# Designed miniproteins, single chains, continued (2), part 9

Each design is a single chain, and the fold is of that chain. pLDDT is the mean over its residues in the fold that is shown.

## One batch from the design tools (miniprotein)

Design m4282
Fold by ESMFold2-Fast:
Structure m4282 (fold): chain A 55 residues (1-55)
Amino acid sequence: MQQRLQQNLEHVRQTVEEQLKAFKKKETDQAKIKEFEETAKRALAAVEERYQRLL
């Protein structure tokens, strides 16, 4: 159970982190970075919810 849940969470985290880091590196606009940060937070929250359901 733990390994499967961990793999799913890690995959989503990797994707979100990758997108967030790439965006932060390319974007010099602080407002745009904040917008993306909020989107990333929402995506992670959805994954956390899914993780709870898979428990």
Scores: mean pLDDT 72

Design m4283
Fold by ESMFold2-Fast:
Structure m4283 (fold): chain A 103 residues (1-103)
Amino acid sequence: SLKEETEKLIEETEKLVEEVKENSDDPLVLATAKQIEEVIKKAKELLKKGDVEKAYKAVQDALDIAQTLLDLVKSGKLDTRDAVLKVIAATLRAIGVLLDLEL
């Protein structure tokens, strides 16, 4: 079901965020990880309320940016950091509008 798929994506996103935290001490990276955690908390609330489609869409986007953030952290490429974080911030803003969150 879409609900079970969304729950699985939430679990996968949480694992990626924990790996980011384990592999970075960069304050902007950690702030971004925290914003992804706020999206996941809201998605869990939406699932409990039965708003599965909105939760699913938000978690798909959150999973993509969590993977991008982890790839940035593992690559150690400081020259691309600001550009990658800017793209992630734009995606988080779009998720925030969808979820009525301050990101």
Scores: mean pLDDT 87

Design m4284
Fold by ESMFold2-Fast:
Structure m4284 (fold): chain A 83 residues (1-83)
Amino acid sequence: VEEASDVARGIGLAVKAYERAPREKVEEAVKRIENAKSDEEVQRVTREFLEEAGIDPSGLSDEGLIAAAGMIRWMLREEKRRE
């Protein structure tokens, strides 16, 4: 199904972006995502973060962008738990 494929792609690109981006940029993106008032705002912030990390987000659906946002948030939470 398309949604599942887009979600998997979004997660994969989120992992790559997280590994490439400085921690400060990841923390800024997660804060903006958590303060977002709509799915459209989450999608916009996630696109900007991926592009800043050198990842092309143009192939991702809205669902893929939401999945990417969730993955970035989860990865930062896990990293901070280990600090």
Scores: mean pLDDT 81

Design m4285
Fold by ESMFold2-Fast:
Structure m4285 (fold): chain A 81 residues (1-81)
Amino acid sequence: SSAETAGRFALLALEHERREVEELRERGKISDEVADEMLAVLEAARARVAELVAQGDYAGALSVFRETARRVREIWERARA
């Protein structure tokens, strides 16, 4: 279903964000402290999104993803590496 596809996309998008944060750290574009903050937010969101997807709550999964993506972007913009 479209809703199920959206839920799976949210998990893939969170994994992509995690890899981007690791790459920014590796290139010295953000501090270890900033990277750790972003990764903690992404890992908590991944666990929650996976739980919601398992329950069939795809709307909840998308909501968590959207809020998490905004928070991670705010952290990155604040860091201004």
Scores: mean pLDDT 83

Design m4286
Fold by ESMFold2-Fast:
Structure m4286 (fold): chain A 81 residues (1-81)
Amino acid sequence: SLAELAARLKALLAELATASEEEQRRLILDFLRDVAATSENPSVAAMFRALAERLEAGELTPAQAVRALRTLYQLLERELA
């Protein structure tokens, strides 16, 4: 559900705030891949898979990925309000 995604994203963002850049990359990739593999919504799965591929390819830095995830969290919080 979107509420479960928002809760997981909030927890991830808290971990990322104290993580090294290498640990941020690992945590973000694990999260994106897990959501892509477990999401029942094919559009959400495709979006998270694309983000994981961009981060793996170095087209997206860990800092840019954190910013994108924070924006997504803010959008989800507004949808759930």
Scores: mean pLDDT 84

Design m4287
Fold by ESMFold2-Fast:
Structure m4287 (fold): chain A 59 residues (1-59)
Amino acid sequence: NAEKIVKEALASDDISYAVSVAGRAILEAEPELREKILEELRKINSPKEKRIIDVVERA
């Protein structure tokens, strides 16, 4: 489940790992689920979440 993978990746202190794992999970998710996850990440105003959003939006 993409939501669970993203949550577990965000628990990591390794930003590069978290961005890679979460970004891939979001990109492989159905469009509706992808937008739901991105909206939740946009509510979290921190550098890690912003980097994940940037990677997904550039894909």
Scores: mean pLDDT 80

Design m4288
Fold by ESMFold2-Fast:
Structure m4288 (fold): chain A 96 residues (1-96)
Amino acid sequence: MTLEELKEKIEEIIKNADEIIKEIEENYSSLDEKEKKLAEIVKEMLEKIKDVSIEEALEILKEYYEKVAELNGGSKKEKENLEKLKEALEKIKEEL
């Protein structure tokens, strides 16, 4: 994934945040307990990023990615993926 592709995806997520939140709420009752916890984390993240700059959204995404990794048991592979994501987000932030 290029930095440009990642930036475009983040902008699209911000633009569609309200629609994604609504979809989460409409499907919430069909989720299991782990999926419900993940949905709440994602919903909180989306509510925070919809009204902020791309730079602030990147910091929020980083924080919530850490929460999602913890929920999934914090495996070595997830920690390595988180580190790679942090590096990619910092590069995008420098380009903004």
Scores: mean pLDDT 67

Design m4289
Fold by ESMFold2-Fast:
Structure m4289 (fold): chain A 83 residues (1-83)
Amino acid sequence: MEEGKRIREEMIKEMQRVAEEGRRRGAPVEEISRKMREIAEKYGKQAIELVGEKTRKETSSYSAEKILEVGKEVDEEIERRRK
């Protein structure tokens, strides 16, 4: 996972640089946040492509569908705790 480690390190460096430079220039937080989001999206896409089909399947299986299922279970548990 040399490539994955490199992508992560580059992303963190880029984000830190943008945050520091933006604050130093007195840029609004909204501008800094937007740039950081763009960086995260760019490197996130590269990381997903690098890890390949396995990660794509795992994220798909672990994503909205699983979160919704857990959410429903939590709601039902809260209702049960009322008795």
Scores: mean pLDDT 64

Design m4290
Fold by ESMFold2-Fast:
Order: structure tokens, then C-alpha cells, then sequence
Structure m4290 (fold): chain A 117 residues (1-117)
């Protein structure tokens, strides 16, 4: 796969894997380590390891423009079966990431379409 396709495929694989995983936090940490830019990577990994979803909520409270934290929250709510919150948070992530990370936003849009059908 070309580098462009790798990001979309990695996100879609993570989305499918999280439903089947006994440890959604480990799945998301590995995903963040592969795709997140250095500036946000360590903060996202620390949040997931220390406080899980609560850590991610603290990140979006401090920096509501952190589209990666919104994406991870959406995936966690999807794993929990809260489809309404999953859609809300994934839509927020899409809006924040579409200009700076258009490939990641494309993958989020595909997930949103799958959840709605």
C-alpha cells in the first residue's frame, strides 16, 4: 500500500480490531504510536495509559482543537456500544482533522458511514 492508503487502512483496521479486543486501550495506544504527529503523540499515549477515556476528556477540555483526542474518544464510545456519542465525537474529529490530516478525516468519514448504516 502507498503511504496515503496506509493511514486510512490503519484507522479502519483499528476501528474493526477495537470491537474484538479485550484491551481497547492497547489497540488505541498502538494506533497513536503509528499515526499521530510527535507534538500530540506522547500526551495521547499518557492519557490512554493513566486515565483512559477520562484522560482523553481532560485533553479535549484543555485543547478542544485536538482532533486526535476526539477521534480516540469516538472509537472508545463505539467499543462501549454508545453509537450516539461515537458519532458525535467522530464528527468533531472529522471537522478538526479534515484540513490538516485529510487522509485520517477520510477514514473517519468511512467509519461514520458504516455506523449509520
Amino acid sequence: MEPTGDIVEDLLRTYREILESDDPYAVLIDFVRRIAPEEVRDALVEALRTDGAAGLRRLVAADPDNGYAWLLLGLLYYHEGDLEKAKEYLTKAYELLKDRQPLLAEGIEEILKEIEK
Scores: mean pLDDT 81

Design m4291
Fold by ESMFold2-Fast:
Structure m4291 (fold): chain A 109 residues (1-109)
Amino acid sequence: AVTATATLTVPALASADGARTRVTATATASASATSLTVTVDTPTASATSSATNASTVTASAEVDGPALVTATGTVTGAAGTTLQVTVTTEVEGRHRSTATGATVTATVP
């Protein structure tokens, strides 16, 4: 089986006491994938979602305070299948802010 992997690192911006950052990573394949996995790694938590014969998986984690978050998507499928990993960060607290939707792509050779 042929595999493509995309990795994206984003800052989580919760810097106030009691503020949390929710990080959501979505991996999307252009065609039904034999396997599709997305992992979100934070300093305090790791979340992984996987599916077979699917085109989308989502994983979410929360982190307290400022941190770097890494999202990794892996697709196994037919040659030419494209993988898109999108990460959205949302700071929760008195002032709600959405920091960044960031995207990385890879293609199965």
Scores: mean pLDDT 71

Design m4292
Fold by ESMFold2-Fast:
Structure m4292 (fold): chain A 76 residues (1-76)
Amino acid sequence: MEVAERLLEATRAVAAEIPDPEAARQALALGEGMAKIIERASPEKQAAITDEEIERLARAAARLGEGIAELDKSVP
């Protein structure tokens, strides 16, 4: 669970920088989902994930979380 744990740590760090609490919550949920997918991957695939990839995934979760929060505000 090493790679999944590192992704969760990176996602928590990025989410802490998000001013919108709804966007931060969505980012954490996305990061948790990605971590669960990584846990199910083969050990070989997990070993192929770099620190740079983890950073990119954490930032992607933050951006998607912000986008989801923005879409929710658009619902009538």
Scores: mean pLDDT 78

Design m4293
Fold by ESMFold2-Fast:
Structure m4293 (fold): chain A 80 residues (1-80)
Amino acid sequence: SEEEKRGAILWIRIAVLEGAASLYESLADPNDEETLAMLERVRELVEKAREYLNQGKLDEAETLIDEAGRLLDEVEARLK
């Protein structure tokens, strides 16, 4: 179904966000508390999105995935 396809896409987006967060954590200065706090926030958003996906709440999950993506874009800009 289209709903099953949407769910699958959202799970893929979570995996991509987790990979990016792990990479940026490895690149971040351990004394940059602000960047590390932003990365921790990404982790929280991803975990909540997983909970929503497990409950079949695709709209709520997508909202959190979009927020995590925006926050990761800000982290990437800080690392340059």
Scores: mean pLDDT 90

Design m4294
Fold by ESMFold2-Fast:
Structure m4294 (fold): chain A 106 residues (1-106)
Amino acid sequence: MEKIKKIIEEIGKELKMSKEEIEELLEKVEELSKFIPEENIAEFLEAYLKFIKDPSKIKEFNKAAASIFGDSVDPEEFSKLSPKEKFEKLLEVLESSFITYNALLK
């Protein structure tokens, strides 16, 4: 979790998130780590961080997202989002994965 916490802090800085938004993201990721291996979550978040810093990294991000969620992000749609909307999109993706994997474990 320490590696993931550092990545989330970097994402928060890039997206200019509040402390509360960073804590919410961390809580969602900690919940998700009960169902998805921590290394896969770390790979996804690292790819996302690279993508928000450099849009040319979209292929790496889409590959990482697909390995966890089976979905990919449209780079044109995503690039039009505000920092807050990018954060909300990340939470939606994490929440969908959490709901799906939690249902599979029942």
Scores: mean pLDDT 68

Design m4295
Fold by ESMFold2-Fast:
Structure m4295 (fold): chain A 97 residues (1-97)
Amino acid sequence: SLREKVKEALIEAGIPEEEAERYAEALEAAVAAAEARGLPPEIGVVAFEMRLLADELDRALAEAGGDFEKALEIFAERLPELKKAMKAAREAFEEVR
């Protein structure tokens, strides 16, 4: 299944199993939501990626106590790992279709 392949790819990329399962579930749900609306499944992948970036920025802003400059520094530090996870998930999605 898409969820299992995405989870496996994320674990191989160094993401902890529990986090990989959550990411795989979220991506599967986003793809299914896109298909249910007659949109290309790739739109679900883009929506998932945008949500992860927004959630991480919100988390950084909360950690920074509303300090925008500090939030951007925290976000920038975490962005490479987030991009690696997103790339692994996208490649696993492309293998399933």
Scores: mean pLDDT 84

Design m4296
Fold by ESMFold2-Fast:
Structure m4296 (fold): chain A 70 residues (1-70)
Amino acid sequence: MEFELTPEEAELVAQLLKDLGYVTDEQAEKIKRFLVENPVVTPEEIAELAGIDPQTAEKIIRLAKKLLES
């Protein structure tokens, strides 16, 4: 399943990956740039970039969207 991310959602996804300890600050910046440049993304693509499970990546995407849509 693919997700369309706003720039704000992309930034929050990268921030959540960093805050939850999945990636370093440098990796989070690279992921943020990728997601801003590629707004339509799959959980599998984020999982590959972050070195995590696709299921974890999907949960983080959904969390970022929920936090920003409230």
Scores: mean pLDDT 84

Design m4297
Fold by ESMFold2-Fast:
Structure m4297 (fold): chain A 72 residues (1-72)
Amino acid sequence: LKKELEKAKERLKKALEEGRLSQQEYDFGISALDEAYKLGASKEEIEKILDSLLNKNFTSVVMLVLELKRKS
């Protein structure tokens, strides 16, 4: 699971380096991925959060993290 988190963070960093994400969007994404991991997110849930971040669907990211908090 920690390896999946690290891979997700690496993909997010590449998006920042390519100019696809702003610094603020990247910082938000890193925080969301870290919180999801602490809440016991599965590999599939981390991948869903990453996909939403890369598509700039930040509302979906917030909702996915909230669902993880409800399960915890």
Scores: mean pLDDT 83

Design m4298
Fold by ESMFold2-Fast:
Structure m4298 (fold): chain A 65 residues (1-65)
Amino acid sequence: SMEERKKELIEEAKKILEPYAKSISFEGDELTVELEEIDLETIGAILRAMGLLFEAGASLKVKIV
């Protein structure tokens, strides 16, 4: 179903960001990721996750802490 596909896309986005993230939360069709540092590899992961979230109809919020 479309709902199952959305969940799969969000889960894949979380998996992509998890190695770089201090914390991850999903609420109100927004994935919030907290990062300590941002480098070229992290930017690449963010762009991949954004693509998946966009297809799912969700947004990404990035916080540097």
Scores: mean pLDDT 84

Design m4299
Fold by ESMFold2-Fast:
Structure m4299 (fold): chain A 80 residues (1-80)
Amino acid sequence: SPEREAHVERLVLEFGALVDAKGAEIGATASPAERAALGARLAALTREYGADMARLAREEASVEELDRLHAEYVARVEAL
């Protein structure tokens, strides 16, 4: 549905903005030794989010399922 497609687009854009902000925070605040490890974890979460979101989009998952996946990944990024 157009509404569901627009919702997926919003979630993906919001997640991208969060990842960019977290990457900037890591670059500014983490020690040099921590930056590589935290950056690698952020990159892995970004890849996993993209794969899971694309899968749910193909399977025409409910808005509630999309929101749940999004919230789970947001929490994981914020916990870095």
Scores: mean pLDDT 88

Design m4300
Fold by ESMFold2-Fast:
Structure m4300 (fold): chain A 87 residues (1-87)
Amino acid sequence: SSMVEEAFKKVEELLKEAEKLGLISKEERDKIVKSLREVMETESDEAALLAMGITAQELLDLAKKKNAPEEFIKKIEEVVRWLSRLA
């Protein structure tokens, strides 16, 4: 699904920015991305979107806990809201 691919690209971009900000390591990012790709390959589109939503929400919670830049927090919130409308 093109919508699942769009969701994945948005979540992957958030994970890349989180790594650049020092919120997660490259190894943690690679592990999360691999897990999401496996869900996209093996599970339904609905399950993939739910997994991406959970990942985005966990990243939001981490960003708030670590006092990340407000602009980044807002960007994650927009992706979380967008994904919640799809699931």
Scores: mean pLDDT 88

Design m4301
Fold by ESMFold2-Fast:
Structure m4301 (fold): chain A 79 residues (1-79)
Amino acid sequence: MEKELEKLKEEAIKAIEEAGKKATDELLAELRSTLSEEELEALRAQAEAQTKGLIEKVKEAAEKGDLELIKKILEIAKE
């Protein structure tokens, strides 16, 4: 069971990183004509912090053995 937990953790982290990057790139592209360069950089920093927060939640769930939570996070990240 621990091997399954490790695989789900790695998949969830990768999915969060990929989804976060794509969402940030799309958001910044859409807002580029509306926001200043400083505001765009602030949004990027906030998006990166949110992505890191989700990764930390996955790590905590893995430490607690909460497979259901990791699976839910992975499903959301793949949306």
Scores: mean pLDDT 78

Design m4302
Fold by ESMFold2-Fast:
Structure m4302 (fold): chain A 99 residues (1-99)
Amino acid sequence: MTEKEIAELLLRESDKALAEYLAGKKVPRSTLYSALLARLYALYKLEPTPESKKVKEMLEKIKELSELARQGDEKAAEEGKKLIEELTEFLGKLLDELE
């Protein structure tokens, strides 16, 4: 399976979860955040937007900080936690704007 095929699949599944939410079905907030994150990451590959690029850059930085934290860097662990909180807030704002 190519990266493009995976991105198209992620967009399709994310669209389903978001459509269920918009139809008034009870969908967990964590599921909605995961759907938005997958959608933005997939869009970066297929049709880059400023939002999808920002999410990709944040994910790459979180990965780098996680590796440093695993090596005992406490500052990297703290910075990584703050970045995860910022990403969660960003996804929450995007979800609120979809209505």
Scores: mean pLDDT 72

Design m4303
Fold by ESMFold2-Fast:
Structure m4303 (fold): chain A 96 residues (1-96)
Amino acid sequence: MKNPAVMKENAERLIEAARRVKEEARRLAAEGKISPELAERIVEAADEVIREAQKALDALEAGDLEKAKEYGEEALYEEARLVLLVMEMSVELLVS
């Protein structure tokens, strides 16, 4: 069963993780270790995760558990896209 406290913790975790990935991608691009284009795509994907997770938190505060679930699922979908870009970043770091 989905507990509102667990949903809040999961959304906050996603926001923190996405912010860290965003900062690391910008740093790696500044150091010339990954392409600026890849860093921009990672930043955009991370911002989408943050946006959807924040919507889930806002819905939880409003007491709308159904909307919180919908936005939380969108945040997880965007997290999957971000993970694929982080894997692409790892490949660039190994071959560049």
Scores: mean pLDDT 85

Design m4304
Fold by ESMFold2-Fast:
Structure m4304 (fold): chain A 69 residues (1-69)
Amino acid sequence: MTVPLEDAQRIADLVRAGNTGEAARLGRETAQKLGVSGSEAYKGVAETLRQAGDPLADQAGAAATIGGS
């Protein structure tokens, strides 16, 4: 699965701001748009940010799964 860099970057920016709740909401919205589970959205966000060299890749991916699938 491929998460667009724009969506992944928005989640990372919210994590940088300390707004993990809003990052989780965007992660769920991304999962809904792509028709995948929150777990798949987590993997997609983390992978997209890792490829972009973002040090928050794992935290942003984890935030995307907070609050369920």
Scores: mean pLDDT 72

Design m4305
Fold by ESMFold2-Fast:
Structure m4305 (fold): chain A 88 residues (1-88)
Amino acid sequence: NEDVKTAELFLQASYLLAKELLERPDLSPEDRETLEKTLKQAEEAMKRNNIKVEKSKEELYKEIEKASPELAELLKAAEEHARNPVRP
């Protein structure tokens, strides 16, 4: 099932991205809360499906882009928002 494989790739990428970004000391409280929720959701879903992360974030992004350009765009947008938060 193509959709299942794409969802598993997206889940792994979301987990790695959230974990990486949470290591940053310059995160806003709002961004930290969003990333913690993303990490928790990804961890729970991976646990339910016994999914292990075997690929780098970059490799996962490339595979997601091939399968679903829309999901790859969502990941890039989320990363861009976290790295360049909108200031008041």
Scores: mean pLDDT 76

Design m4306
Fold by ESMFold2-Fast:
Structure m4306 (fold): chain A 90 residues (1-90)
Amino acid sequence: GIEKAIEKIQKAIEAAKEGNIDKAIEYAQEALRHLQEELKRATDPNVKAYLQTAIAYVQEGIEAAKEGNIELAILQFQRALEYAKKAKEL
């Protein structure tokens, strides 16, 4: 469920902060897969909206990390975490 996506986003943030960029991208890609699976199961339009927003931020974070913008990658992953948690609490 959504809890696995949240766990992987948190691990991506931690890895990025420690300078483990390849590991951060790996965890973010795992989070993206879990979010996409949850989006396919979601029926509530508000949950779908929050999951779509979280997916977009994870994708932007991966792109920033690949371009070497680690501060932006962390910021985008933190935004993704916020929206993933909002989807869970609905």
Scores: mean pLDDT 91

Design m4307
Fold by ESMFold2-Fast:
Structure m4307 (fold): chain A 90 residues (1-90)
Amino acid sequence: MATEEDIRNVLLEMGVEEEVADAIAKETMSGTTSKPSEETVLLVAEQAARLAVEQGLSREEARERALAAARSMGNFDERIAEEAVERVFA
């Protein structure tokens, strides 16, 4: 099970601002379930992808960052990362 610190560290490694990474990690872990919801994982992946694009990275690099963010939360479904990237580039 992913911890708040695990989620925060993945976002920081992707270049997310410390304050934003901390806020996303806290929101994810403070949910009504002990496991992050699919919507929460998608939100974190979307933020990782958006920040990659804002840094001038390619769509493929944004997808890899979204995948890493989802995996840090215990979600290994590539579909969620692909949807996050599609939302950013839509």
Scores: mean pLDDT 71

Design m4308
Fold by ESMFold2-Fast:
Structure m4308 (fold): chain A 60 residues (1-60)
Amino acid sequence: SVLDEIDRLIEEFAKTTDVKEQRAILERISELVKTLPYEEQLAVGERVRRVWREKRGLPA
């Protein structure tokens, strides 16, 4: 499902250290998120934001 692919991409984003690869992953997530209902879009956005903050050493 689309949500399963987004989950995989978020995990890849969390593990990736290469900036170019991170950008490509985020672009793929954005493309998939457009197909989701509003509430799922918000949930995915929050998950991506948390991973982004974690990678930068900021609180969740």
Scores: mean pLDDT 81

Design m4309
Fold by ESMFold2-Fast:
Structure m4309 (fold): chain A 92 residues (1-92)
Amino acid sequence: MKAEENLLKKAIELVREMVEKLGWSPQQVKDLIDMLEGRSRWEGMTDEEKQALLQLVSRIMKAGEKEGINDVDKVREILIEALRIVYEELQK
């Protein structure tokens, strides 16, 4: 639980960094959540967006490893939760 909380805080930080760098709207964050949960395909991603997402996933996986979280499904769940938190913040 504490390791998962630490990873979530880091994931939120990294998601905010990516969203700010890419200038993403709340809709684009929602589209990414829907894609990661298997509800949609986002086939219009730019090469810059794809590269930023790969860097985000890599950095979160490394942060998870430091916290002893090696379960890819668990890391994915934490990333989706971080995206939901950032999505809600952008709507305020």
Scores: mean pLDDT 81

Design m4310
Fold by ESMFold2-Fast:
Structure m4310 (fold): chain A 65 residues (1-65)
Amino acid sequence: DEDKRLAEAIREKMREIAAEYLGVKDPSSLSEEEIREALIKVIMETRKVDEKLAEEYLDSLEEKL
C-alpha cells in the first residue's frame, strides 16, 4: 500500500529531523515525546508560528498519516 509506505517514510523523516535538531546521532534512541517536542520547535522556527499553532499543525499532520 503506497499510502502506508509514504506515511512510514514521512514518520521516519520526522524522526530524522528531530534527531538532527537535538544533535542526536541515533534517531531510534529518541522517545515519541522527545520527537514531538523537537518537531514543535522546528515548526515554530521554520513557519514562524507560536508553540500552540505548531502543536495544532503537527497534530493535523499526524491525523493525515
Scores: mean pLDDT 78

Design m4311
Fold by ESMFold2-Fast:
Structure m4311 (fold): chain A 56 residues (1-56)
Amino acid sequence: ATQELTDDVAAQLVQAGVPEATARQVARGYADGVASGAVADTPENRAAVLRAGQDL
């Protein structure tokens, strides 16, 4: 659920060079958006959040 999605996205961000703490904050925001229905969990949206995290 939300925690598993947060862990998955955070791991992808860390692999892309984002520091762990920043990666978890960005991933949590994405997971919360998906859980609330504000954001669809798609490959395109995952790519967008990864790019946003790298720019921080």
Scores: mean pLDDT 79

Design m4312
Fold by ESMFold2-Fast:
Structure m4312 (fold): chain A 76 residues (1-76)
Amino acid sequence: MVKEALKKMVEIIEKNKDKPAEEILAKLYDYIASLPEEVKKEIEKILDEIVESMEPTKSKKEALEKIKEKLEEILK
C-alpha cells in the first residue's frame, strides 16, 4: 500500500511537470486525502523526512522535483 502510494505520487508529479506547482500540489493532496488513514500517516512521516533532508529550493516547482527524486530513491 505505502509503496504503491509513493509510486502514484511520483507519477502525478512527472505527468503534471508542465503544469503550475499549485496544480500539482492540489492533485497530490487530493490523492493523499483519498488514502486510508494508516497509509496517510506513513506518507506524512516519509514526506517529513524528505523535507528535513532537502536543500533549500528557489521555487515550489523545484521543491516538487526534489521531493520526486527522494521518493524515487525510497522506491529503489
Scores: mean pLDDT 76

Design m4313
Fold by ESMFold2-Fast:
Structure m4313 (fold): chain A 57 residues (1-57)
Amino acid sequence: GAVPETRSAREVLRELAKKAGLTDEQLEEMVARDGPANVALELLRKLGIADAEPLPS
């Protein structure tokens, strides 16, 4: 698909990484390993933006 030149997705990932206490190097390693979409989901989960799984009773 066509990715906009504005780098909005990568900029968002960097902002999420900063809020989660990650370095740019850690973010780049995660993106290289898992891809940007999977990294975005992990960062959202770490920040508590995504729904937490219910605790086992």
Scores: mean pLDDT 69

Design m4314
Fold by ESMFold2-Fast:
Structure m4314 (fold): chain A 74 residues (1-74)
Amino acid sequence: MKPTADQFMANVKARLDAFFEANKDAPLDDQLAALQALNDTVLKEALALDMSYKDMARVIALFTEKELKLRKHS
């Protein structure tokens, strides 16, 4: 059964929080590369679950927000 959009987003947010805690001391370029790989994986999962365009846009917006925050923290 397809999870709700809110359940999927809660799972993605938890994975991101765990990712940043695990990678907080890594170099910026390594964090950005790993974040890009996680984004690609999550978007593929969303496509496999047949999530709506609006739900996929929410995922993209969340990852974009996190990337911009990393780039400002030098």
Scores: mean pLDDT 79

Design m4315
Fold by ESMFold2-Fast:
Structure m4315 (fold): chain A 75 residues (1-75)
Amino acid sequence: MPSEAEIEAFKREALELIRAGRYEEALALAQRHVESLNTPDENGITVGDEVATLLLQLGADELLAALLPLIRQRE
């Protein structure tokens, strides 16, 4: 399992790439860190949940659609 520090670093980098409009790089990062994307914190919230919320607010529909299968990989 990824460490809390690795999850926080991944979250920060992913959110920065998304805010910069670097969607292809954000997708590639998420594909390499699927465990960090889907690991819940102490409140049961995943980085995937936070990223999906941000993408929905930004209207980044293509990246959101590409990330949804990765977020659900552990079903």
Scores: mean pLDDT 78

Design m4316
Fold by ESMFold2-Fast:
Structure m4316 (fold): chain A 100 residues (1-100)
Amino acid sequence: SAAAEEEEIERLREEAEKEIEEARKRAKSKNEEKAIELAERIREEGIPLLPAMDEAMARGRAAGLDSPRAAIETFADPETAAALLRVLDLQRQGYEYVLA
């Protein structure tokens, strides 16, 4: 399982790098460029945490929790929770640039 998890993380990183490169070629504004910078950080910081996120979300669904934040705060260990919540905050910032 660990080897399969590492392979999946590496694949997702490679896909993310390609998506970010293509997005940079399409950017037309400073807000779009800032959204892309945040998307790159979200992918770099978030992809290694996906197994922990998936576990917290699965436990959250089983417990009837209605938000990713609540699931993370309830089921992730404090260090992992802090890292995941930082990624969620970066994701929110990215949406603010795209929607501005």
Scores: mean pLDDT 78

